# Ledger of designs, part 27: designed miniproteins, single chains, continued (5)

Each design is a single chain, and the fold is of that chain. pLDDT is the mean over its residues in the fold that is shown.

## One batch from the design tools (miniprotein)

Design m16915
Fold by ESMFold2-Fast:
Structure m16915 (fold): chain A 95 residues (1-95)
Amino acid sequence: MKVETKTRTLSPEDFAEQAREAIREAAEKGDKVTVTLTATFPDGTVRTSTLSKEVKDPEKAAEELTEWVVRFAEGTLARYPDATFELTVTVEKKL
């Protein structure tokens, strides 16, 4: 099994597009994609959320994971506008 992990800091202006691109690339490469979104708040509090999907359909898996990331980030920004985000995408592929 081949495991690849990539971490990206998301800019507030382009986070949805950056997340979509990273997740789609991962879904095309592997059999399982795990996304971890790390939110850092102005008070120094750090929160992480993780979602994994088996890739049966790369496009559908990418869309579902991207929607989850975008919804989580937008919901967080609505309450904490100065929060920053780091996206970690892990892809697993059978060798």
Scores: mean pLDDT 77

Design m16916
Fold by ESMFold2-Fast:
Parts: sequence; C-alpha cells; structure tokens
Structure m16916 (fold): chain A 90 residues (1-90)
Amino acid sequence: MEKLRRILEKITELGLFIEKKGKEYGVPQAVIDEMLQLLSEAANAIVDGDVEQLEEYLKKVAELARKYLPEEVAREIEEKLDEILELARE
C-alpha cells in the first residue's frame, strides 16, 4: 500500500510537470491531454497491479515527450518515468 501511494504521487507530480512544460513550449493541447490520459491509464494499471501495462503507458508518454518537447525536458520526463518504473518493480 505505501509503495502504491508513492507511485501514484509521482505520476500526479509528473502530470503537473508535463502540463506546465507543454504549455510553456507551445505543445498542442490535444497532445498534452493525450499524455495526461496515458498517465491516468498508467495509474489505473498500477492500482490493478499490472506493472507491464504501467510500463507500456509510460513508454508512450516518453515517445510523445521526445517528439513534442525539447531534448532537455524530454530527458527530465524520462528520468521521472524511470523512477516510477523502479518503484513499481521493487
């Protein structure tokens, strides 16, 4: 239960970061909404204990970040995604 709470907190924080950076760098709102929806689906997957589905949704977020955001911001998002996956695999 404590591990799940930490993962969900990190997903929420990442969502806020993506919304802020997406707006700052002029990412289309539809793409920001897609990334946030993928994070919501990732959160649902981990609540169900599905680490493989969590990983798939987070990979899709990373792909969109690399496509639409500057390399430095995309790397920061990927680092946050890796932290979430590391916690989920413990």
Scores: mean pLDDT 87

Design m16917
Fold by ESMFold2-Fast:
Structure m16917 (fold): chain A 83 residues (1-83)
Amino acid sequence: MEREKALRTIDEAIALEEDPAVRAKLEEMRAAFERDELAAFIARQMEEEGLTSDISPEEQAERLRERLVGLYELKEKAEEELA
């Protein structure tokens, strides 16, 4: 039930988030995950940030995380609540 647990974590993060802009991004991520389009969503975010394949996958993930750090932090906090 990996998919169901991930969706629950995102749903709880959305419920805990009071910033409408951050909630909108979480809802976009949730919708992409439900449609099994998370990879396409990530690729789109990387393209918007101007990330290239010239940098390491770890550096690409770090730069993407910098832009989406609030979303990833909320996901991590929701995972801690679910634990």
Scores: mean pLDDT 59

Design m16918
Fold by ESMFold2-Fast:
Structure m16918 (fold): chain A 76 residues (1-76)
Amino acid sequence: SHDDAIEKALATAKELIEQGDKEAARLVMEAEVADTPELSPEEKAALRARLREAEGQDAAAAIATFEEVRARMLAA
């Protein structure tokens, strides 16, 4: 299911953040944001902006931001 894809994407993104590859983590999560049809174009743009901002954060803060994006996708 798409929910399973979102959960797998978050798990992969967390591993990438821990490895220092925040750009790859962002791209993984942005793909799932794009594939969430219940989100408006404006909501998708806002979530992509949050993921990009997370690239400048420490690992713990970046993971927290990614978990918030995951929660928003699942709530849609």
Scores: mean pLDDT 85

Design m16919
Fold by ESMFold2-Fast:
Structure m16919 (fold): chain A 87 residues (1-87)
Amino acid sequence: MEEAEKAKEEALKEIEEQKKKTLELARQSPDEGRKALEEMKKKAGEMVKKIYELDEELGLEVQRYAVGQINEVEEAIEKETAKRKAE
């Protein structure tokens, strides 16, 4: 239990850090933001898998959090792309 809880805390911090990095890259280039988003998805998936192996319910909780954060980043990239297409 304690190992799964610690892995969750570390995963949440890593996801937050990846989100900040991806949003910064997306502001410079939506294409670079999309590449960083794919890396964020990969890292989030690896962390979720590790936690899921320790505690299935906790793994699902982290997965739901990660999906929410990924959706926010995707929306930000879309808004930046739309802004750049505006005449």
Scores: mean pLDDT 82

Design m16920
Fold by ESMFold2-Fast:
Structure m16920 (fold): chain A 94 residues (1-94)
Amino acid sequence: APSEEMKLFFRALAAALRIGVAEGAIRALEKYESEEAKKLIEEYEREKREAEEELEETLSQLDEETAERVRKLAESLAEGMVPLGEQEALAKLK
């Protein structure tokens, strides 16, 4: 069975994926001046905010050294997910 530390690690990575997808979606949608794009941006901004709150809550349960390492991994993972977020958001406009 996974340890409590491993569960927190996976929760942090899951939050990072959500943050990256939302960020990519927002960046892609900002290029469009449609009402539909504006509504989607508001939805993704809410999802990003909720995911950021979950990441911070998860990191607060880890020791300082582990939290710093996980934060760096989460930031790298989120950046890597930006292209997927762009593709998802553009698909929703059609």
Scores: mean pLDDT 87

Design m16921
Fold by ESMFold2-Fast:
Structure m16921 (fold): chain A 82 residues (1-82)
Amino acid sequence: DTDFEVEVLEALALIYVAIGDIAVKRAKTPEERIKAYEDLIKKLKEFLKQLETFPDSPVRQRAIERIKEDLKKYEKELEKLK
């Protein structure tokens, strides 16, 4: 079930967002915080690329939209640290 695989990828992306948020909070230096955001952004881009290989569906559209919104948010936070 392709939609199930898309939903699993969305769930994994949400788990990585949670892990990334924890890493940012635990960062003791600006450099560690930058690395935490860069790692999260890289992972979200990987999930987005994987989702884009699946057939178009409402489930895929929702997952892509969610990840793109998270990506914009974290890229903006990273930019503030420069």
Scores: mean pLDDT 87

Design m16922
Fold by ESMFold2-Fast:
Structure m16922 (fold): chain A 98 residues (1-98)
Amino acid sequence: SKEELILEAEIEIGVALIAAGVLSLIDPEAAKPIFEAVKLLEEALKALEEGKEEKAKELAEEAIKKAEEVLKKYPDNKLAQLAAEQVKRAAELILKAI
């Protein structure tokens, strides 16, 4: 259901935020784009709740772009890779909920 997709997205956002928090102690430069992507995903969920489906889509797609930049820039940073994949998963769940 749409509610289950939103709940799963919220869980993935939470896991990404925890990973970014740990990452910020090791590599703050790698953590910064993950925190920015998490903020975009939180704004996307708010837009979705307000019935602003096109805005939710644009914000989720922007979060995916930031995650893909992290995957490309930090290929050997396993925590950054994990956090970026969690951001992408959350964004894909939001896009399915539209």
Scores: mean pLDDT 90

Design m16923
Fold by ESMFold2-Fast:
Structure m16923 (fold): chain A 75 residues (1-75)
Amino acid sequence: DKLKITGSSKDGKTPASSIFSLFFDKFGDELTGVSYMDHTFVGTVPSSKKDEVLKLVEEIKKKYPDAEIDVTPLT
């Protein structure tokens, strides 16, 4: 099973590419189904990576306070 990750900015101050880069650096080839447009990044990672995803979300919030990251199980 996979987790769907959606990253965006409330005020458009954090580029979607910045959020994507942080997830790509952490997960590499495990980050699949990637798309980003303007202010929104979408990707998927294996459900086994949930704890690592949640930890990265907190790091992103610290660096980009306006970033909103949603993590949704696909099954």
Scores: mean pLDDT 77

Design m16924
Fold by ESMFold2-Fast:
Structure m16924 (fold): chain A 92 residues (1-92)
Amino acid sequence: MPSPLEIAEETKKETDKRVEELEKKFEDALKKGDNDSAIRYLDQLIDLLENGKDAITHALVAAGDFDRALEASKEYDERIRKARERKEEVEK
């Protein structure tokens, strides 16, 4: 069974990888003029970042690493903000 710190690291790695895959799908959809698919990929990306933030911060708090939990929270909030801004631009 992985430790809470290992859970946080693996969750971050998997979340970041899946986000990169969704970003590529989003860019491909935009290039093809498929704005509906682009918006769906951004929604999936935002949900993935929100779930990743919760899982990573929970694991870091469980490990007693409050400072790392706060930094992870800030990192993911900024990434979520940027994804939401991109969605607003596509919806115009």
Scores: mean pLDDT 86

Design m16925
Fold by ESMFold2-Fast:
Structure m16925 (fold): chain A 81 residues (1-81)
Amino acid sequence: MPSREEALEYLEEKKKELLEKAEKIPDPRTRAGAITWIEYATKELKEAIEEGKLSPEEVLKRVEEMEKTVEDLAKSLEAAS
């Protein structure tokens, strides 16, 4: 079971991966929106972890949902290019 520290490290690592994926989005408006959303969502998750409001398991679940959202955005734009 992941610890609080492991959840924070996982979140930071996934934030970097998500930002790299978002930067590859060809539409500049969608790319900017995705980057802003990733930064906002990861900040909210980090604060929730630090306040003990989310379990490590819930953090992993939310990060997986974020990854899917970014991937879905990237796939939709690849189909248009």
Scores: mean pLDDT 76

Design m16926
Fold by ESMFold2-Fast:
Structure m16926 (fold): chain A 70 residues (1-70)
Amino acid sequence: SLVDKLKEALDELVKENPELKEEAEKLRQRVDSDPSAALEEARRALTLAIVNGASPELIERLEEIIKELG
């Protein structure tokens, strides 16, 4: 599912930037409590990735997830 792809992308974001663990977990919890918010939480994840200098590959993957959700 797209929700599972978003969760995998959040896991990779934490792997690249361990300091983001708590923020990524909050995004994950919001998606778990309301899967209809996945698009909003994916956009937040993309912003977090860009601001913290995540890999171009992860940024592109998050952009693709957002495109498929919206």
Scores: mean pLDDT 85

Design m16927
Fold by ESMFold2-Fast:
Structure m16927 (fold): chain A 71 residues (1-71)
Amino acid sequence: LLEYLKSLTPVQKYTLYLIFKDEGIELPEEAKQYIEEVKPEAERIRKTKHVDITPEQLEENYKKVKELIEK
């Protein structure tokens, strides 16, 4: 899981974290700590109003992280 998260952009990591949190799926503590470290960078990118994720990328990232959490 952590290796996969490290391969994603800060915005991709943080967006996935928010989606999983909204769905009530809790990430492992190590993954949450890692994402919190990139949160300031992701927030800065979001404030510039630039989209860093395509719908296709988000869907693929979501499925991969969910699979890694669920086994």
Scores: mean pLDDT 69

Design m16928
Fold by ESMFold2-Fast:
Structure m16928 (fold): chain A 82 residues (1-82)
Amino acid sequence: MSTFERNVKIDELVNKVLKAAEADPRSTQRILDLIIQAGGAAHVHTGQGVELLREAAREAERVGDDKLAEEIRKAAKEVEKL
């Protein structure tokens, strides 16, 4: 996989969870910021992006949004494979 193809796939995965978080009334600005930061970090190092997505999932659980937390963790697992 080229760096370009990898980065496009990362952007698709991160944008999908960002849209889910933006549509969620329980989502906080901190959750959105962590997802946005994860996208940029993953372009440099996937592990850093995965860690930020996992932090966003923990924040979603703290506000009682288990569904959003599961969607973010799912994206983190997919990014980890890239």
Scores: mean pLDDT 84

Design m16929
Fold by ESMFold2-Fast:
Structure m16929 (fold): chain A 65 residues (1-65)
Amino acid sequence: DLVRELALKLGPGETAIYTDEEKGLVIGVVRRPDGTYHWAEVTFDEDGKVLDSRSGSMTEEELLE
């Protein structure tokens, strides 16, 4: 799980971004100072048009499972 792998590397207030240009994929994860994580994933076609987008949040406790 790329979101979880990115989140595990973050300190409080930090952001990680993963980009795969071949697949047209961008994933961002932010760790808030309160210990919650917010993430977003966007998929693009070869012309740069958005095909799909999803987002969510998790707590530090949920991340450690």
Scores: mean pLDDT 78

Design m16930
Fold by ESMFold2-Fast:
Formats: C-alpha cells, sequence, structure tokens
Structure m16930 (fold): chain A 73 residues (1-73)
C-alpha cells in the first residue's frame, strides 16, 4: 500500500543519515519521518498521486536532516 511504501522510503532516508546524527537528532528525524508519512497519507486521500505525496514528505525529512546537520557546525 502507498502508506507502507512511503514509510519505508522515509525511514531509509533517516537510516542513511544516521551515521552523521547524534542519538537525539536521530530520534528527532524519526519523529519527523512519522509525521511526514501521516501528511503524505492525507495528500493521497485528498487526491494526490503517491509520487507527489512522497516528494512532499521526502522534502520534509530532507529539510529536517539538513537543519540537524547545520546545528553541528
Amino acid sequence: AARERIREELERLVEEARPHLTEEQYEEAKRVAENAVEFAEMLVQAGASEEVALRYARRQVERKIEELLEEQE
């Protein structure tokens, strides 16, 4: 289903960033990914394609990871 595939993709993004994050930042990124999955599901229910919903959700997770990495500087 769309939700499971979106969740898997977003969790993969967080796991790929994990080596560069602290434990607290990793947990924060995981929370943002869960929220992004819910947001994407809402978009699909509103008539957006799975691809469009994933693109928006992916961008939310990417921005959060960027912010967390910037905090380390």
Scores: mean pLDDT 82

Design m16931
Fold by ESMFold2-Fast:
Formats: sequence, C-alpha cells, structure tokens
Structure m16931 (fold): chain A 99 residues (1-99)
Amino acid sequence: MDELLREARELAEEAARLAEEAVRTGDEALLERAVELFARAVGLVALANGESPEQAEAAERLVRAQYARLRDEVGVVEAARAVAERARALAAAVDAALA
C-alpha cells in the first residue's frame, strides 16, 4: 500500500505547514483545514495498515472531534501548535515506513 502511505505523508506534511501558519497568524480557517488534512492522513494510514473503510472514517472523525475540543479548551494558536507537532510526527513515521 505504498501509494496510500505516500498520499498520507503528503497530506501530513501539508497539514503541518498549514498548522504552522495558523500558529503565526491565529487564523481559525487555516487550523480547520490543517485538522481536515491531518484526519485524512490518519485515515489513509489506517487503510494502509489493513483497517476497513469504516474504521478509517471512525479514525478521521475521532481526530476532528479531538482537535475541535482542544481548540475550544486552549484556543486556536495552541491547538494549531499541537496539530503541527502531531502532523510532523506522522509524516516522519510514514516516511520511515516507506524507506
């Protein structure tokens, strides 16, 4: 499933970049887009690991719900910082799996 992992890496890298911009600007729309791309990357990793489409969708929903809650608790900038860190970690883990 190298194609799924490559797409997941690209989405995670883009999510990290958007989240890093949201840290700088406080732009909630950039954070929302970063969370969406990060959730999709998590879903693709689940599919690459042999999980069902229903399990992948559940993982995506969980990610979106967790970061929406975090934004409400700590604000846009700190939520964006968490997304950037986690998205960078996911991209690195996927890159290692592809090597």
Scores: mean pLDDT 88

Design m16932
Fold by ESMFold2-Fast:
Formats: structure tokens, C-alpha cells, sequence
Structure m16932 (fold): chain A 61 residues (1-61)
């Protein structure tokens, strides 16, 4: 299900964060954001992208 897909990618993102793998973080974030948008969870998708951008250093303001 879409809920199970979200939970799976959320855990992959957590693992990528722990390892400092920016590429894996971006990949998991992309798939999570798409899944959240498919559920109509726009605010959750935006929050996720903003959090990951801050973590990988793409947003420095």
C-alpha cells in the first residue's frame, strides 16, 4: 500500500542520514515527497524537502 511504501522510504532516509549518504537521502526524499503528494499531504512533502535540504547544506539562509 501507499502507507507501507511511505514508511519503507522513511526508514531508508533515516539510514541514509546516519551514514551521511547525501545521494541516498535525495533519492529517498524524492520518492517520499511523490508518495506524500499522491496522498494529498502537501505540507508533509514540503516539510520533508525543507528538512533534507537543510541537512545536506543546500539551504544556508
Amino acid sequence: SLEETIEGWRKRLEEARKKGNKGAMLYATHLLAVAYLEQGKVDEAIKLVEEVQKEIGWKNK
Scores: mean pLDDT 80

Design m16933
Fold by ESMFold2-Fast:
Structure m16933 (fold): chain A 94 residues (1-94)
Amino acid sequence: MSLEELVEQYKEKLFEAVDKKDIEGVAKLLEEFGKELLERNVPPEKARNALTELALSTLLHAKEVHPELTEELSKKVSEVMKKFEELIKEKEKE
């Protein structure tokens, strides 16, 4: 599976989670995507860019379909991004 195919598969799942108002599901899917990128040895900068693009697409979709969830979802996304940066730092030390 290419990186582009992986992004599209996770985007579809993330949009479904948003449509179901499953904020915890969105957070889990973003965490899984970040871990998958690192397991595939995607370079840190490219991995950050891919996760950021996916997170932004998810937030934009939420703003259109469930604007009331955007604040809570943005907070969860920020927490996921912070954890992802910690994972990158740990991998760079090893």
Scores: mean pLDDT 83

Design m16934
Fold by ESMFold2-Fast:
Structure m16934 (fold): chain A 95 residues (1-95)
Amino acid sequence: SPLQELVRRAEEHLDLAEQAFAQGDYQSMRRHLLEAIDLVGEVAELLSGSDRDRLQRMYHNLVLLLVRYGGTDEGQQRVLDRMRDVLREARRIVS
């Protein structure tokens, strides 16, 4: 489905972001993380009802975490971990 393809692409970008972070490549990490976030935003827009509300709430909390803590190594790790949780929920919804 189109939703499954968007989630797959977001998962690929998060994998690349996690790899870049492990290598200390913060520019590539941020680029891939933002692509994954944008793709999840597209998934949320295409959903309806309780699944949309749940994913949209997770998405908004993730964006707040990124704005508040994305400037530290610990904060960047927390954002990556939270993004993985968001993608796990998105995968559950579209499967």
Scores: mean pLDDT 87

Design m16935
Fold by ESMFold2-Fast:
Formats: structure tokens, sequence, C-alpha cells
Structure m16935 (fold): chain A 78 residues (1-78)
């Protein structure tokens, strides 16, 4: 991985951690996020393969995190 790709991967890792914390907070408030377990499982299932792969797979990881963040934000707005 290039230094730029490593930096982006670290940013995505931090965003994923933040998203997990927000999902836990929503669960504690009894707010229903659409498939919170599936969202977390998708990140887990593909994380190893995505991290070991090319820029294209890093971009896919970014899309997964962004989609998860959008779902969390929508649930928080309820």
Amino acid sequence: LSEEEKKKLEELKERAREMVERIVELASKHVELEDPEGTLEALKEHAEELIESTKDNIDKLEELIEEGEERVEEAEAK
C-alpha cells in the first residue's frame, strides 16, 4: 500500500469505530437502526479481504462505512 492508501485506511478505521459507538448509543436509546447487526457484520466479513486488496477495495470499504454512517444519522434524526 502507498502512504496515501495507508492514511485513507487509518481514516476509514477511525470512522468505523465512531460508527460502532453511535450504533451502540442508538441501541441503548431503543432507536431502531435498520439491521445494525448486519451493518457491523458486513464490515467484519469483508474487512480482512478489503484491507489486503487494491485501491478499488479500499474505495468499497469507504462506501460501506459511508452507507453505515448515513443509516446511523437517519436513525439519530428520529
Scores: mean pLDDT 66

Design m16936
Fold by ESMFold2-Fast:
Structure m16936 (fold): chain A 78 residues (1-78)
Amino acid sequence: MFTLESAIRELVEAVRKGDFEKAVPAATAVLIAYRDENLDEKTRKLVEKAYFVLNYYGTLRDEEAKKILDELEKELGL
């Protein structure tokens, strides 16, 4: 079963490995979910954190993105 949590886990692993091409399907799922107003609060927060990592990892906000990535790993039980 494809879940948003599974997609976010794949995104986290791909970003950690530097495999940004493999991150594209998971990134697409996160972008679609970011626009979904029917998400529960817990899932919404995970999607917002994944969206932040997606936009700011490797930029001037890299330290913030890495901190959010670590928080995602803890929340997902990785």
Scores: mean pLDDT 75

Design m16937
Fold by ESMFold2-Fast:
Structure m16937 (fold): chain A 62 residues (1-62)
Amino acid sequence: SLKDEITKLNQEAKKLLEEYMKVEEEIRKNPDDKALQDRYETLKAKLEEVQKKINELQEKML
């Protein structure tokens, strides 16, 4: 169901956000680390994609 899909996406978003926050903390310790910066940008993009999917599914419920 759409509700089940939204629930799964919200759980995925929560997990990605927790990882994003951990990488942000590591960047503060190592601000010149290009690999950490690239990982941070990748996680941001994934979070935006998941949020877009949630929004699209919520619109279908209207």
Scores: mean pLDDT 85

Design m16938
Fold by ESMFold2-Fast:
Formats: C-alpha cells, sequence, structure tokens
Structure m16938 (fold): chain A 56 residues (1-56)
C-alpha cells in the first residue's frame, strides 16, 4: 500500500501519469481501511487521470 503510494507520487512528479495512476489504484485496493492512504491515493489517481486526459 504505502510503497505504491510513494512510487505513484514520485511518478506523478516525473510526468509518468499512467504509471502513477496505476500505483495509486493498487494502493487504494490493498488498503481499503486506511483513511489517510485512501484519501492520498484517490487524490493522486484523480490528478494523474486529469493529466492523462490532457495528453493525446
Amino acid sequence: GQKHLDEGKRLLEEGRYDEAAGHAYRAIQENPDDKELQQEAWKLMQQSGEKISALP
């Protein structure tokens, strides 16, 4: 969970939005009861998705 969130955040900063979204999604699925991780992972996934939609 946390490792996927950390890697996803790093990938987002590097402009690797598709990979960042994938890691955020795994963090969400692995830790459904971790409220803080869930909120951060959903935010990361949303930000990554919005960036992907802006790129062809």
Scores: mean pLDDT 76

Design m16939
Fold by ESMFold2-Fast:
Structure m16939 (fold): chain A 89 residues (1-89)
Amino acid sequence: MPEKVEEAVRKIAEDAYERAVKAGASQETLDRIRQAGEEALKRAPEKGLEAVRDFALRIGDILEPVLGKTEAANFATALALRAVGDLLE
């Protein structure tokens, strides 16, 4: 369902943005999150779940300088697992 994939991408983007803002991320980092979300939405119709997974991993990379490697990886994993759960509902 393309609608569910797009919703999952949107929720990842919202959660990543809120987490970054609360962590005091720069405007550059916030812009990178928005750009990654836009790219994921463009890929969603063709790639489905792969676009969602790749986006969650990309958020981990973007947030690594802000949160540190372990926390960014844990957050990205949580986003990916939540998205899979949402797509199964």
Scores: mean pLDDT 82

Design m16940
Fold by ESMFold2-Fast:
Structure m16940 (fold): chain A 75 residues (1-75)
Amino acid sequence: MSDEEVVKKKIEELKKIGEQLKNGEAKSREQLRELAQRAVDLMNEIITKARSQEVKDEATKIFVEVAKLLQKLAE
């Protein structure tokens, strides 16, 4: 698989984390922490492998939305 295909899959996984949070699938602080760590790991992989600034910007927007949702749910 090309790095670009890998990056697209990682962005899809990041969007799925956002969906899981919106659906109330994270019931515990431990689950929230696990999803937060996964989101950070995915973002690091995307930034490292993505060649296009536009792709990096899109991933950053998704990551910021996921991070804000995680903060609200951890409150």
Scores: mean pLDDT 80

Design m16941
Fold by ESMFold2-Fast:
Structure m16941 (fold): chain A 109 residues (1-109)
Amino acid sequence: ATDTPLGGREEILALQEALKAAGYDVPVDGVINQALADAFNKFVEDLSGKPLKKKVTAEDLVNGSPVAREALKEFQTFLRDRLGLDFIEVDGVLGPVTAQALRFLAQAP
């Protein structure tokens, strides 16, 4: 399985499922590639309502770089402050709680 410091394979699968449900063309295979990075950039920008200062690359996702973590913090801030999910920590880690929130958003009412 492909693991990253940003999140494990199951968390990457949750991200891919959420992006695919949002209309981005990404395979749900747990593999990090440039298509996943491009979709993640657009998804975070759409949720935050502002452009990212630096775009996340596939290497940023693989290595859990500060660029990837800052983009994920924008998403976690949206979950906490806009959706009222006060149990979400803004830590830039794609953990089980953030993955569950992504799955929830993919199933929008």
Scores: mean pLDDT 73

Design m16942
Fold by ESMFold2-Fast:
Structure m16942 (fold): chain A 80 residues (1-80)
Amino acid sequence: SLTQEQLDEVKAIIDEVAGDADTLTPGQLSEVLEKVAERMSDEDVLLVSGIVLESLEEAGGADTVPVSVLYRHLEEKTNQ
């Protein structure tokens, strides 16, 4: 599970990559995972990678993931 500090850091990385966009492309999702790998632990990378996959499945075959869907999945994994 993510701590509140880890959640806030992942959200900051998502916001940095997305900018003003409300969705992330596959390339931007890869950039998020690269930044998580650089700034966080390998265990956090695996957890965030799982959340990205769950969010892509919820998006129903769209090549983009809404930032709000990623945030919801991250929040669901926080303090569990």
Scores: mean pLDDT 79

Design m16943
Fold by ESMFold2-Fast:
Structure m16943 (fold): chain A 73 residues (1-73)
Amino acid sequence: SMAEIEAKARAVIESQLPVLTDPSASEEQKLEAALHIAAALHELGRDEEARRVVELARQGRFQEAAELARSIL
């Protein structure tokens, strides 16, 4: 169901957000977390925000990517 897809997508974002902003995580780990968050945002129909999260993460702007993702939850 759509509700199950949305719940799973939100759970993915919530689990990946700590990795995205963890100062001990590598840049590669943070980028992977951002890609998982973007995929989950896509499942929520948030295509613009998914694209922006990836763009911010590729620029090393992980705090801004996390703030954007949190604003959707």
Scores: mean pLDDT 88

Design m16944
Fold by ESMFold2-Fast:
Structure m16944 (fold): chain A 74 residues (1-74)
Amino acid sequence: LTEEQKALIDEEVAEFEAWLDAHPDASREEVLQLVMRHVRRLVEKADELGFSDEEIELIIHEFVTRFRELVAAR
């Protein structure tokens, strides 16, 4: 991942983490809806920035990995 791609992931992860901290009793459904929204935004933003399909896949994979780590740490 490039520094630019890492920055995009870091922004989405930071927003997601802040939301989880603000909603400690959030339902599974609410968390899943938020994850899907962040994934969609990340795909759209990465595509707009001209990243390839392969790069977008790597970005999404890294975001999902970090999301899973955040949820597991709670």
Scores: mean pLDDT 77

Design m16945
Fold by ESMFold2-Fast:
Structure m16945 (fold): chain A 93 residues (1-93)
Amino acid sequence: SRSASYSFQLSGSGQHRLRIIARNIGSSPSQVSISLNGQQILAPTILQPGEQRIASIDLQAGQSYTISVSVQGDGIIQIDIYVDGQLLGSIIV
């Protein structure tokens, strides 16, 4: 199994929309799961090559957040992280 994390802070005030896109860009199936601050936001899900899943959640400003990704299998999972439609970062696992 493989894992990666991405940490960020939301400045300002109010609610912001987190959108995470997980896509298998490899040639083999893999199971992916995603948590935010230890809370599961994507349950273990098998992604075939070329498949994607989107997880969305509202976040409060003024807090730190850590996205944790776990991958099982031989696929390559790309995770794109958006807040309010703006790309914050990408991880490959």
Scores: mean pLDDT 90

Design m16946
Fold by ESMFold2-Fast:
Structure m16946 (fold): chain A 93 residues (1-93)
Amino acid sequence: MKKLLEKGRELAEEAKRAHEEGKYEEAARLAREAVNAALKSGNDEETLKIAIELSRLSIETSIAVLSALGDAGRFDIIQKVAKDVTITDPEKS
């Protein structure tokens, strides 16, 4: 549904604002909701874009995004997110 994709984008922008305001728990919750809405839309390309953008905000939002994708069985998207987000690589510091 186009409406679910729009909701996913709105939730992603709210997550970014919450992070900028120092509301890290709220940002992680909104990030999870954004990814879930995007997944329900069936648009894998947009889901990947939202997941990458939110995973780059913090470790907390990255964990929330990867958790939501894992719960949905979307390990293909998790692999692509991990390649683009250096903060998810524990061997690089």
Scores: mean pLDDT 78

Design m16947
Fold by ESMFold2-Fast:
Parts: structure tokens; sequence; C-alpha cells
Structure m16947 (fold): chain A 100 residues (1-100)
């Protein structure tokens, strides 16, 4: 399964559900916070997105967000690495979370 395509489709509004769009916006803000090294803000945003996706019954997004929350300490260890290194690790975590 392609996690990038799924996230892009939701982010660009291809999936027309206002509550799902809001949940996805919160999730993306969490990812941006990770990339900026704002890990406390990222944890808050990811937990908010997790609750929204649980209410929506989106098990796929729930698995992704739970995996990211579990790996926040590992992502935090990458704070002093060049830009884009955390994005690659985020992508890897999402891919693993989507495996059966």
Amino acid sequence: MNPEMYLIQVATGVISDPEKVEATYTFIQGLIAIEKGKFEEAEKLLKEALEKFKKLGDEKMVKIIEALLEKLEELKKLKDKPEGVRLKEIERIIEEALKE
C-alpha cells in the first residue's frame, strides 16, 4: 500500500469528508512540528489527530499515528541531523504501520 498517495489524496481534499479533512489537517500539522523539532507540539497534535481518526473509524490512520507516537523518541534523536532525515524516517514508520 502507498502511504504517500493516501496522505496526499486526503490533504488535497480528494476525499471529501469535512471531519476527515480536519483530522488530516491536525495530523499534517503534527508532522510539520516533528520536522521543525517541536516534539512537544507534535505529540499534542498527533494525540488530537488520533482521537479524531478513532471517532471516524479510520483504523489505517489510527495505526499510522500510534506508530509515530511510539517512535517520537527515535525521531527526537534525529533533531541534529540535516533537513529531510526526519521526513525519511516518518515515511518509513508510516510504511511499516501499513503492513499487515
Scores: mean pLDDT 74

Design m16948
Fold by ESMFold2-Fast:
Structure m16948 (fold): chain A 89 residues (1-89)
Amino acid sequence: MEEIERLAEELERLLREAARAAEAGDEARAQALLREAAALLASQPPEVAARATAMALAALQGRAREEGLAFAETLDPAAAKEKAIREAS
């Protein structure tokens, strides 16, 4: 579990920084951070990558709710759907 916990921590940090960059309109930085996260996952066995991703996303969703990050809408498919309906209406 040590490797999975380490990966989840690093992935959460990268995803959080990417979300902040995207919210600030810095798409280039957000994309670079997302590629870095993808590279970390690609170097791991699929089962380890999947577990680390699930842990990081769960932690990031909780934090995004507290911080009111715009990126939180992309983490919650239901919220994204509601936003699309509001914009279409």
Scores: mean pLDDT 68

Design m16949
Fold by ESMFold2-Fast:
Structure m16949 (fold): chain A 60 residues (1-60)
Amino acid sequence: MKVTKTVTVTFSTPVTDAQLAYYAQQLELQLKSEGLVDVEATAERVSETTVKVTGTGTEP
């Protein structure tokens, strides 16, 4: 079964590209730790201080 998780994170300062990469990687690792395969995660800046992180995976 395909699983999708979305997390929104708000900061008190402007988001950096390094933070986008970090949050995408953290969600990917979390989904893999839950036993999901074919895991992909992306992070996008929806405002100067808000990041939307979306991860997908498949249950084996």
Scores: mean pLDDT 82

